# Designed miniproteins, single chains, continued (3): the designs that were tried, part 21

Each design is a single chain, and the fold is of that chain. pLDDT is the mean over its residues in the fold that is shown.

## One batch from the design tools (miniprotein)

Design m8744
Fold by ESMFold2-Fast:
Structure m8744 (fold): chain A 89 residues (1-89)
Amino acid sequence: SLTRDERLSLIAKTVSEIARILREFGVPREKLEELVGKIARAMVDALDAGKTPEEIREEVLKVLESFGVPDEVLEAIRQVLDKAEAELR
């Protein structure tokens, strides 16, 4: 099993990869910073609440959908989240 510090490191890496995808798809800087912050908080809060890797993944998808992120961007991010879910198990 992963330590809390290892899980936080994995979350930081995942958030960084999501930020890269959002930048590549042309999300404006101001919206990007707000969205990335909400994703990071959602992941850490879910982790500290004892949620499963699957539930953490779904919380991130809900944040992205609430910001109106297009389906093509969601699909690219789903690939990153699927990898993170497997690594958090």
Scores: mean pLDDT 84

Design m8745
Fold by ESMFold2-Fast:
Order: structure tokens, then C-alpha cells, then sequence
Structure m8745 (fold): chain A 93 residues (1-93)
């Protein structure tokens, strides 16, 4: 998936706005790409949009539960002050 890999390149360059653009295109092409949802959440986390980060990490977990998604969701919840919810996801990681 070309758009997904371009998103990863922009994420590495810390161009989070461009990373979001390409991960959104990747999701339009394949809505079941759990990694695209996870990285979209990560890009929003880096932009300090913790509410959107939580939303997209939850989507990634719905498609494919994995340790990294639970860890990242817990971090975003901690940034929102939702410590008890974060603890539950840390235990799943």
C-alpha cells in the first residue's frame, strides 16, 4: 500500500500533518489496515490531540488487538488524565 508507506516516511520525518494525510488515504483504500489506524493515532498523539489519538487507537484494537496499540492507548488516556482507564489497558499490554 503506497499511501501507508508514505505516511510512515512522513512520521519518521516528524511531519505529522503529512503523515495524517497519507494514513487517511491508506484507510480509505483499506479500512481494515490496523497499522494505518495505529499510526494515525500516533501522529495525533505527537500533535497533542489526545482525544483523536484515543479514537484511532480504539479503531486499531477493534481490527487487530496488539500490545503496542494497548500501550499507546494507555499513554493517550494518561495525557487526558484518565488514569484508571489507562491502567486497564496497561494490564492488557
Amino acid sequence: MEHYYLGLEYLREKNYEKAIEYFEKAIEEDPNNAQAWLNLGLAYLKLKNYEKAVEYYEKAIEIEPNRLAYENLAEALEKLGKYEEAKKYREKA
Scores: mean pLDDT 87

Design m8746
Fold by ESMFold2-Fast:
Formats: C-alpha cells, structure tokens, sequence
Structure m8746 (fold): chain A 68 residues (1-68)
C-alpha cells in the first residue's frame, strides 16, 4: 500500500520534471510536489487509503480547504 503510493507520487513528480532521492519518504515526496500536481496527489492519497495525517499535511503545504 505505502509502496504503491510512493511509486505513484514518484511517477507524478517525474512527469512534472522533479527529481527526488530514491529513498525519499512520502512526506518528502509530498513536499516536492508543485501546486499544479496537488489535485492528482490528493486522488492518489484517497485511492491508497492514506492516513488522514498525510492528507492534512498536503492541505497545509498547499493551503487547500478540507471541504475541497
């Protein structure tokens, strides 16, 4: 589950032209995401059943309201 989420986030970052360390944590991957990739990252978190802490962290980074 977490490995699939990491793979999805890395693929998203690669499409955005962002390079990250191979051993980067989920938090580090989320912090590296550009704003334009945020909606796709949110969908990946939801599909992976990620803990609410990770979703809150992403919202804090990008200033997105939880209702959205």
Amino acid sequence: AEEALKAGLRALLARQGVSVAPDASILELLEALPREARPEALRLLQEAGAPVELTHHLFDLYGVALAE
Scores: mean pLDDT 67

Design m8747
Fold by ESMFold2-Fast:
Structure m8747 (fold): chain A 73 residues (1-73)
Amino acid sequence: MNRQKAQEANALGQKAFDQNDYFRALVNYQEAIKLDPNFAEAWYNLGLLYDSIGRHDLAQEYYDKARSLGYKI
């Protein structure tokens, strides 16, 4: 688990999401959770990404995971 690298990956994912590059956002958010599976913000950001592409079922799972890790939604 590497929190700093997870934060860097999450930031790259957020930048890609803001640019509507959802594939690059997905890859970076997945890297963030791989580096730190307890990084609640990265799980929340995955939820936002899946909501944005119409996958509300997956978004809900990621929001539930983020909430279980202490993220306030």
Scores: mean pLDDT 86

Design m8748
Fold by ESMFold2-Fast:
Structure m8748 (fold): chain A 59 residues (1-59)
Amino acid sequence: SMAKVEELKEKAEKLVEEGRAEEAQRLILTAYLDGEISEEEAKELGEYLKKKAEEQGLR
């Protein structure tokens, strides 16, 4: 699960850097719904990506 969280974080960060923050959030939600990560992991990743997008001026 930790390795999966790290993989998702890397992919989601790339999406945010490309201006695709909404797709990054959907990627995390899909992983949670598929049982690949826990609810807590999904929430932490979602908050991290939201902060990263705001810091980059991407909403």
Scores: mean pLDDT 80

Design m8749
Fold by ESMFold2-Fast:
Structure m8749 (fold): chain A 70 residues (1-70)
Amino acid sequence: SQSQTVALVAEVIANYGSKASPLSAEEIVEKIKELYGEDFSLEEVNEALEVLEEKGIVEKDEQGKYYVKV
């Protein structure tokens, strides 16, 4: 579900992404697969990232990589 995808994407960024080491959508797909055994598409992860960015939870840098907004 979208709620599950959003929650897992948020958790991965919070635990593994920082402003100094931001995560791409592709890196988030790989981390979710490694940690949870879930195979979300790049499209599903990008949709979750748009939701999180709209809510002000995450930001992206000039390379399109994501980190948690303070």
Scores: mean pLDDT 84

Design m8750
Fold by ESMFold2-Fast:
Structure m8750 (fold): chain A 98 residues (1-98)
Amino acid sequence: SLVDLVEEIEKLARDLVAGKISLEEFEKKVSELGKKMLELMKEKNVPVRDIAAFALTLAGVVFMARRYVETGSPQALADLELELEQLRELAREIEERA
């Protein structure tokens, strides 16, 4: 499910923050998961607006993860968590409408 793929991204973000995986591994795995999410949304005929919102939020997750790794900023970590919460909520709403 779309929610299950978001849970995988959340685990990758936790592993990144804990120093268990590199930023390069994180970005590669999130890109692979993002492709699977887009394929699932396309198969379910999800509206382009919802796909675009999801893609932008996923890009925000990657941006804030990169910023956190580069700067160690507590604000970047907080912003990463907010983007992950938004990604989960969007996935839930999309699945409820499908």
Scores: mean pLDDT 87

Design m8751
Fold by ESMFold2-Fast:
Structure m8751 (fold): chain A 100 residues (1-100)
Amino acid sequence: AVTVTQSPSSLTVKEGGSATITARVDAPGATRATLLWYRQKPDGTRELVASAVDASELTLTISNLKPEDSGVYYVLARVERADGTGETARSQGTTLTVEP
């Protein structure tokens, strides 16, 4: 099984502050894991904000926060195994609220 754990589940910060969100993939028997950080905007669009290859953990730090940085941040993990099989798992996400 592949599990992607992300913390915190929510945080509220003031404009100009910083936020740190950490995601970890637990994939027993995997030979490779690729972690992709996405931000889902309030308008329903998403953007790729960070990525790491051959990683079990990825920390996203956003500094000088603006209200426009608000949204749901989540990780999609792509896992590859020695037998050539692959699996994709998604984190529960973090709801970031940036207050003016």
Scores: mean pLDDT 81

Design m8752
Fold by ESMFold2-Fast:
Structure m8752 (fold): chain A 66 residues (1-66)
Amino acid sequence: EEEKKEIRKKLLELIGEILRLIGDILELERELEKSTDPEKKEKLEKEIEELKKKLEELRKELKEIP
């Protein structure tokens, strides 16, 4: 049952990374809502988009775990 331990470890690592990214995205979205500077808003929007792309990749990896 070593395979079950490896799968569990991988699953927990991916879940942890996904949760951290969700937290980062929510924090940046909060910063974006509070910001009145158009240049700062644009930078925050780009950063949020980058993190959302990474989140999508991790969600795909999570679905591929048996």
Scores: mean pLDDT 81

Design m8753
Fold by ESMFold2-Fast:
Structure m8753 (fold): chain A 56 residues (1-56)
Amino acid sequence: MAFDADEAFELAREILKENPEATVEEISRHLVEKYGLTEEQARAIAEFARKALEAE
């Protein structure tokens, strides 16, 4: 199970709430630095978090 992915998603949401203008690249960079994810994985999580907030 990908517990790190759930935590990364939570961080991505937090970043977007603090800075709604944050790009997927900026968010994914933070996820890579904190959780050691690949850029591809971090970008996918960041995009998913951004879309989830847009749906609210």
Scores: mean pLDDT 75

Design m8754
Fold by ESMFold2-Fast:
Structure m8754 (fold): chain A 83 residues (1-83)
Amino acid sequence: SLDEEVEESLALMELSIAKSTPAEKMIQRAEELKKQSESSDPAVRERSVRQLKRILELAEKVGLPQEVIEKLKELLEEAEKAA
């Protein structure tokens, strides 16, 4: 469908951006999101967890080193427990 084609195009664009982003910047952003998961605002907590899940998904798709993937998984687990 047209909606499916648009979604696929956006995913490819996001993947291209992720491929050009240094791993350390992805980890830095994930750490910022983990801090947001401790917010008193439920909407901020929910959003931070969703964005962290997306960063992990993109990191796996671009094939980042296993140590980076494990670090992102750890941050996501901590964020989900805090939210």
Scores: mean pLDDT 75

Design m8755
Fold by ESMFold2-Fast:
Structure m8755 (fold): chain A 98 residues (1-98)
Amino acid sequence: SSAIRGLEVAKKAVEKAKEAAEKGDLFEAEVYATFALMQLTVLLRDESLSEEVKELVEKAKEYVAEAIRAAQKGDLEEAIKKLEEAIEKLEEAIKKLE
């Protein structure tokens, strides 16, 4: 359940990054996305996670990193799309732990 809590914290950060991007605040979107990236990196150090969950978390981390790069380029549509894809992977990871 510690892993579920970590995933929920990361998901909320990604959701806040998406909300900021939708409002055109690419700087705030990058801040929240960077926080999510840090949380996902910490979670991937948990040796108790199954390989399937680790693959979902790693994919979510890749999407968040891509969203940060899109935000840095001013590409709002791409940033939002990548954050949505990250949320989907995090929801899949949470369901596998239930």
Scores: mean pLDDT 88

Design m8756
Fold by ESMFold2-Fast:
Parts: sequence; C-alpha cells; structure tokens
Structure m8756 (fold): chain A 63 residues (1-63)
Amino acid sequence: SDELRRKEIEALAVYLYDKYNGDVDKAVEAFRRHLETNPNLHLSEEEKERLVAEVRRELERLA
C-alpha cells in the first residue's frame, strides 16, 4: 500500500515535471489547483497539504 502510493506519487511528479518543463513551482501550483477544484476528491485540507508537500519533494528530486 505505502510502496504503491509512493510509486503513484513519483509517476505523478514525473508527469508534472515534463508538462511544466521542469518548473517545480508551476507544477506544484497546478497540482494544488487541481486538488482545490476537483469535487470528487474526499481529502481534508491537512491531507491536501501533505500530498502537495510529497509531490513537491519528488519534483525537487527531479530538478
């Protein structure tokens, strides 16, 4: 479960890194907006911030 979640976050970070041409801040901003505007997500604000932080960490590893 945790390993699968990590792989999914890593894959998402690679996708965002490519989409935003290595601009970590733009990639993180776009992901945050997606979490805020998607009504099908059942995440608390704390869970959203943790997920954003994890994605940012993986994006920074790619930079």
Scores: mean pLDDT 82

Design m8757
Fold by ESMFold2-Fast:
Structure m8757 (fold): chain A 55 residues (1-55)
Amino acid sequence: SMSDLLDLNELKKIAPEYSEEVQKLVEEAERLFREGRVEEAAKLVKKATELIKQE
């Protein structure tokens, strides 16, 4: 959804301040959004957000 895309853009800005695992999830989510695989990208955005909360 458009909301998930906005969350991804925000995560991209802050990801470099977090673990390599967060950065990889954000990069993979961006790739999936570019491919039109929006639901799969949204799942990775959610995983990255949960990891950020733990760091």
Scores: mean pLDDT 77

Design m8758
Fold by ESMFold2-Fast:
Structure m8758 (fold): chain A 72 residues (1-72)
Amino acid sequence: SMEQAQDLLNHGKSLYKLGNYQKAIAAYEQALKLNPDYAEAYKNLGDTLEAIGNLEKAKEYYEKAKKLDPNL
């Protein structure tokens, strides 16, 4: 559901703030399984991948987020 996807997004954001990037990625990926068009989840996944040095994958997710929501 959308509510479950939002909860997973918020959980991922909390994990990101703690520096727990691998768990943040897992939470964002779970949010995207529930809502594949969740632009903010793609953006946050990109931010997390950039934080761990995976710039190529980060760019792909940023581009996907931007296509879904040009205001991101």
Scores: mean pLDDT 89

Design m8759
Fold by ESMFold2-Fast:
Structure m8759 (fold): chain A 46 residues (1-46)
Amino acid sequence: SLMEKYEKARKEAVDALLDYDNGKITAEEATEAQKKMLEAADEVAK
């Protein structure tokens, strides 16, 4: 479902922020994960 897709993307975005805080990924990579979560949220809102 779209909700399950959103929930997965949200978890990945949270994990990306944690990885960024620990210096494991770049700010651009963390931002990309957040954008994917927002895109999934837009699909649920339609």
Scores: mean pLDDT 81

Design m8760
Fold by ESMFold2-Fast:
Structure m8760 (fold): chain A 65 residues (1-65)
Amino acid sequence: SEEVEKLKKEIEKLLKEFEELRKEYEEKLKTASVEEQKKLIEEFEKKLQEINEKILKLRKEIEEL
């Protein structure tokens, strides 16, 4: 259905966002001090959790259709 296709597209967008976020933080970590690394890891984990929660909600919506 069109609804399922739309939800799958949103999940794909979030997965791409996750990949881009991972690459961004991997690059930042290469040149960061120990203090900066700790802060960057905390920021990354928070953003990762937000993306994962959004994906989980969308997957549940697909299952209910």
Scores: mean pLDDT 85

Design m8761
Fold by ESMFold2-Fast:
Structure m8761 (fold): chain A 54 residues (1-54)
Amino acid sequence: MFELDLDEDLTYEKLAQRLYDAGLLTPEQRQELLELARTDSRAFARRLGELLGP
């Protein structure tokens, strides 16, 4: 993928919503991840790993 980074934020928003639907996130964690997906996709990936990590 050359320069499709704009689609990455949309994918991350959908991922956060899916995790919330599965009951893996609190409403606050979902909101935090949605904000990160829109503002900092790199921080989104890091935060997601922290929330789902052991």
Scores: mean pLDDT 72

Design m8762
Fold by ESMFold2-Fast:
Structure m8762 (fold): chain A 73 residues (1-73)
Amino acid sequence: ADAANAAAAVETARLVAEHLDRLAELAPRLAELAAEARAAAARTEDWVAASDLVARNGAEAAALEAAARAAAA
């Protein structure tokens, strides 16, 4: 269970980092968050920190995507 949860957290952190990388193309200021998320995903021994980072950055990325879509409409 713990190993599966850790793997899921790392994979989610990787996906969040990819989303932030795409947002960084539109807003270079987000590049730092993308790098942070990617570093967390790469560290298997820090999977707990990765889980917290994923939850926080996932919500932030979703809010930024919503704002970008509203601006583009």
Scores: mean pLDDT 66

Design m8763
Fold by ESMFold2-Fast:
Structure m8763 (fold): chain A 72 residues (1-72)
Amino acid sequence: MVTYSLEELRALIEELLAAGEISREEALLGLATLRLAEARAAGASDEELAALAKELAAEISAETGRPYSARL
């Protein structure tokens, strides 16, 4: 069985979102998880991963808590 790369998993999340199989919030959470996995694979420290996780949580909160019709 072929092991999915992080890029292939990202593409799969985007495809599922486009197909309506997952919500935008679920897609954002999935992409955040992949970004953390990419950073870990690139040799990020535990401190860097904790900082990134905090930033990603803030980004998701901003995206889900803000009106989607607002520009920037």
Scores: mean pLDDT 70

Design m8764
Fold by ESMFold2-Fast:
Structure m8764 (fold): chain A 60 residues (1-60)
Amino acid sequence: MMLSKEEVEKLLEEIEKIMKKNGITDPKAIELARYVMENLSEEQQEEVNERLAKVAEEIL
């Protein structure tokens, strides 16, 4: 499936909010992250991984 840049950004914001509130192991955050990653190019996946890793560092 193709996600628009706006849709990806909204999903990433939602994932970040869930991670910050419920922790990095929340099943909903994991599901949303997987869904986003499956709909991205390899280059975009690297950017998303970097962004989510920074959020995880803030929580841990």
Scores: mean pLDDT 75

Design m8765
Fold by ESMFold2-Fast:
Structure m8765 (fold): chain A 76 residues (1-76)
Amino acid sequence: DAELREKKAELARETLLEAGVSEETAEQLRNTILSNPKTSNDGIVAAAYLLLTKVNSPERARAAAEELRRRLEELE
């Protein structure tokens, strides 16, 4: 569902921005999610976690990724 994918892409972008990832990098992840009709919640969380670890401590990155997983599951 394209509408559900758009909502998931926006949640991923917002999670990255809230955790201090740049707007450019957050938008790149959003566009990657939108371009892949087979995007899974696991895939989104894994990609977000890698980006989060570049500008956050491992503990903070894990917390943000876990919150993103929770929010993604709530959309379903």
Scores: mean pLDDT 83

Design m8766
Fold by ESMFold2-Fast:
Structure m8766 (fold): chain A 67 residues (1-67)
Amino acid sequence: SREEAERALRSGIEAARAGDATGAAAVGYDLKKSGLVDEELATRIEEAGLAGDAAAAERELQKALES
């Protein structure tokens, strides 16, 4: 649901803001696996987090939350 997606995205934003790129990547993976957001959006979050770029992961999480 939209509510579940928003909760997961907000959790990911919190992780990214704390510098937890791995945590942000895990949120992207879970969103992709669950289908709660578009696969492309979830993949961008996961890839930014896996690259260790918490700031990029936060930007992608915010974009997904605003869509």
Scores: mean pLDDT 85

Design m8767
Fold by ESMFold2-Fast:
Structure m8767 (fold): chain A 65 residues (1-65)
Amino acid sequence: ILEDLIDELEKVVSELYKKGLIDKKTFDEIQKLLDEAKSLLKKGDEEKAMEVLEKAQKILMDSLK
């Protein structure tokens, strides 16, 4: 379920930011994308929500290199 995945990513991203493993710009970008994905999901745009979620995951993975 996309909603559960978004919630889990929000939790992970918050913990990584608290630990100093990602910077504020990365945190803000990912949070913005997750918020956009939630908004799209509420509107029934599941396909677009998935695309935005994948973009957020890619940014997170790239930041952890």
Scores: mean pLDDT 82

Design m8768
Fold by ESMFold2-Fast:
Structure m8768 (fold): chain A 62 residues (1-62)
Amino acid sequence: GEAERQARIEKAKQFSKERQELNKEIGNKLRAIGDAFQAVLQGDVEKGLEIAKKNGVKTVVK
């Protein structure tokens, strides 16, 4: 019915907002990974690891 349609529209709007905030967080983390990778490619592995650590990206160095 109409009430169900309105409820679905509101739920979709809420989901859209939550998805936008999640996408921002993912984008920030992906940029940090890209910056760390770029530093490693320039031969500065220590700087790359520091950038990743500062942005909360856990790296496992063997």
Scores: mean pLDDT 71

Design m8769
Fold by ESMFold2-Fast:
Structure m8769 (fold): chain A 68 residues (1-68)
Amino acid sequence: AEITATDSSLVGDPSDEGLEAAKKALEEKGFKVEEVTGSGKTIIIKVPDEDAEKVAEILKSRGYDVEV
């Protein structure tokens, strides 16, 4: 599954460190992260379909606007 997370607090593109931090936070909660990419204020995260809803909830709790 592909999850789109937008951080309205960002002024530009997510940093590589920001993308790695997002991936690490999800992996620390036991989720497998297949890919993380950034474009503008948006982070695109690929996870197994079975984890998509739970990952979306975690991203929402961190202040992202999330689309699955």
Scores: mean pLDDT 74

Design m8770
Fold by ESMFold2-Fast:
Structure m8770 (fold): chain A 58 residues (1-58)
Amino acid sequence: MVEELAERAIEALPPLPRDASVEEQLEAIKKVLLEEGVSESTAEEAVKLLRERHERNL
């Protein structure tokens, strides 16, 4: 599922600067998914899901 892929990508993320923007974090997650062989459309869907989850927690 897209949620499971997003969770995996978050765990595989290299350390980001403390002041990294949400967009920078989402871009890093997308790159990890693409490197894992996930299709670009699925990676974009995972990023969209994570962005929406972040917005709901504001």
Scores: mean pLDDT 72

Design m8773
Fold by ESMFold2-Fast:
Structure m8773 (fold): chain A 77 residues (1-77)
Amino acid sequence: SEEQFRADAPGAVAAARGTIEEVEKGLKEGKDPLYLSNLLVAARVQLAAAEFAGADPETLKELRERIDKLGKKVDEL
């Protein structure tokens, strides 16, 4: 059922948010840039899964913008 595929969207969104928050925290704690970069790759994969599962477009845009902003910060380390 299409509804079962849609049920995975909240989980994928929550996973992406959790990973993004881990990157934000890691930046404040001075974690290794390679570790942070690997988390951002995971966040992008989770965002793609959320998009595939039909997550809300505004939520996807917010998460993508957060990932892009964090990516720039990590690249500047």
Scores: mean pLDDT 83

Design m8774
Fold by ESMFold2-Fast:
Structure m8774 (fold): chain A 123 residues (1-123)
Amino acid sequence: MLSEEEQKEIIKEIEEEHIEKIDEVLKDAPQEVRDGVVELEREHTEAILTLPFDEALKKAMEITDRLVELLKDLSKEQIKKLIEIEKEHTKKLKEKLDEDLADKLSLIEDMIIGGLERLYNEK
């Protein structure tokens, strides 16, 4: 079983890799979209690391709505790539974290994925 400190460091490392993958998909997007997505991802990571689960889940709902609005003008292909990146991110969290924390974070990540899948289906 991992310590709380070890799990927090793993989350931070996985999130930095995740942000780099997102930025590559968004490289040709407007600067305001790129900067906005990075800011939302960092706000999401901070919430997961600092807030109780119920508050982090509520914050993830808010972030999902803001993310969908920010990404609304992206192509269907770009949204599809972002969904694939989010699913890979969730898989890495489940692979590297203790089961209890991985299950909680997976539920939070599923909210973000659900928002992106709705956006994809509307295009």
Scores: mean pLDDT 84

Design m8775
Fold by ESMFold2-Fast:
Structure m8775 (fold): chain A 90 residues (1-90)
Amino acid sequence: SAAERAAREIIEHAELAAEYLASDPARALEHLGEMITVAGRATSAADAPGVSFSVELDADGRITAFSGTSPIPVLEEALKKAEELLNAAA
């Protein structure tokens, strides 16, 4: 389904963001932005109430915290895995 495809893309971007978080903060933030875009688009396409995100950056633009929620269960599961990946890397 489109939601399952979006869930895979969310995890892929989260893994890349976590990989680059220490070495290339700008690239990590780019992948975080792509993850947010994918989750938002998939939620809108399902005619569901909106997805919600919170992102915190330090003074150097490094991701320090991320949380996200979706009313779509498979996307919610993917966003929780993304939070775990990013928190482990931070």
Scores: mean pLDDT 80

Design m8776
Fold by ESMFold2-Fast:
Formats: sequence, C-alpha cells, structure tokens
Structure m8776 (fold): chain A 117 residues (1-117)
Amino acid sequence: MEGAREAEKYGKLAGEYGEKGGPEGAYGAGEGAAKGGVLAAEKGGVGGSSGAGAGLSGAGSGTLAYMGKVEPSEGARSAGDSAAGAGRAAARGGGEEGSRGGAEAGKLAKEGGEKGA
C-alpha cells in the first residue's frame, strides 16, 4: 500500500511541476512517466506490464503537449496521472517489489517534471 501512495503523490507532483514548466515541463513529466513505467515493469512482477503501459501513455501525453497539440497543463496532468497509475498497477500485482517499483515510477515522473520546469 505504501508504494501505491508514494506513486500517487509523486505522479501528482510531476503533473504540477510539468504544468508550471509549460510544454517542456509536460515533456519532462512524460519522460519521467515512461522511465517509471519501465522500472515498474522490471520490479512489478504480475503488475509490471500494466505499469509499462501507463508509462507509455504518460510519455505520449507529454509529447503532445510539447508539440502544441494540447495545453501544457493538460499534458502534464495526464502524464502525472499515468505515472500514478503505473505505480498503483505495480503495487497491486507485484507485492512488496511491485510497491517499491511503483514508488520509483512516481519519483521519476516528478524528476522529469522538475527538469522541464
């Protein structure tokens, strides 16, 4: 449960930092979500594939915002939500290892958002 809470917290922060950073912040949040999704896949066991899918979705949202196809704030929030989703999926499917992977997914999304800001 703790890993899922941490993933949600960091996913939300990634959205906020990405929103503040404009298109580049949204792109950074999406990149963080993608990296977090990969980590969730490696550590999440049964939940890992769902985590990877959510990470890819976040990367897509960030890219769209960077290209001006959506508002940066919308893309950043979507990327953050996807990172949080990846964390929850990893925590549910992978037990303790999945929970740790989920927390790292959220943290990477937050770092991506901050880097873009």
Scores: mean pLDDT 67

Design m8777
Fold by ESMFold2-Fast:
Structure m8777 (fold): chain A 83 residues (1-83)
Amino acid sequence: AAEEAVRHLEEALEALRAGDVEEARRHIEKAKEAVQKMLPEHPVYALLALEEADEALRALEAGDVESAIRHAQGALNAAKAIL
């Protein structure tokens, strides 16, 4: 559900602000799983949320926490648009 994706993305953002990269990565991955379930009913916003979540994960792999926060916020905004 959209609520599950929103919850995980909000938890990921809190983890990023706390410097807990591993916790943030777990929450972003769980948010992606929740968003994938929304694809049949909300393809445009679900695809946007998935693309932003993937960019956030790539930024974390590069050690760019600031970029990861921006993309996680983008994913959150897209998921909230479905609510």
Scores: mean pLDDT 86

Design m8778
Fold by ESMFold2-Fast:
Structure m8778 (fold): chain A 92 residues (1-92)
Amino acid sequence: MLEEAEKLVEEARELAREALRRAMRVLRDESRSREQLIRAIALALRAIGLLFEADLLLQEIKEGGDPEEMLKRAEELLEEARELLEEARELE
């Protein structure tokens, strides 16, 4: 379970990094509307927050946290990352 939780957190980190890259591309595009730029800023901040949460969860997994609790938190983090990436794709 801890190995599975770690893999899910790593997948969530990859999705959050992709969402951040997409948001940053929108922020660098001068042709984008004010609404799109505001949404891109919000998505970038959410992605940064998710990456921070993922780093904390990986530390807890490494320190031997409860396997069932770690797996549940990893699954929730992965779902949040998937939703964030979908929202980032809608901006493009």
Scores: mean pLDDT 85

Design m8779
Fold by ESMFold2-Fast:
Structure m8779 (fold): chain A 69 residues (1-69)
Amino acid sequence: SSSALAAQLYRDAKAGGDVDEALAALRANNQPENIPLLETVIRAAAGDPEAQAELQRRLAESRAAAREA
């Protein structure tokens, strides 16, 4: 599944794997509308501070929405 593949690519990127290869595999196996979020997750795993900040912002928004629902 695309979810299982994304989880594996996240682990590989976090371990210092090839980020460009991971992003290419992710783009080949996911719908275009899902790519921006998944790319942010992979870049954050690889240590990109901007991607980490974006992921934390999205997570905070999701938590706030869940509490108000």
Scores: mean pLDDT 74

Design m8780
Fold by ESMFold2-Fast:
Structure m8780 (fold): chain A 74 residues (1-74)
Amino acid sequence: SELLEAARRAVKEFLENKEEAREALREALGEEAERVFEEVERLVREILEAVEAGDEEAAREAALRLAAVLARAA
């Protein structure tokens, strides 16, 4: 499915650039960065588990929660 393929690519990109993502959040959010990063990392793990299980519904739910966390942080 397109969702699972996109999620797999996004998770891979995050994991390969994890420290850069953390640093970028620090620059954008300051003191809130570590808390937001921890939430993002948790949700990325949930997406990865759902993708590995082939669970589109779980992947979609985790992705929506991730989008909400990022929107709240902005």
Scores: mean pLDDT 79

Design m8781
Fold by ESMFold2-Fast:
Structure m8781 (fold): chain A 69 residues (1-69)
Amino acid sequence: SEEEYVKALGLAKEVIKENSDLSEEEQLKLAIEKLKEAGFSEELARKAAEDALRMYLSEPELLAQLRKL
């Protein structure tokens, strides 16, 4: 559902933020693993993790602020 996607996206963003020192591939893998641990499907976990990474790559100024929070 859309509500599940929003929750997954939020968790993916936090995992990526906490692991910003890792490569994009490693951040994606960790986000997927954490989402699956939280009970999301692998398909939803991949989509949310990929979308979160794209958001971090497209808005550098806002990304810097989000990563500090």
Scores: mean pLDDT 77

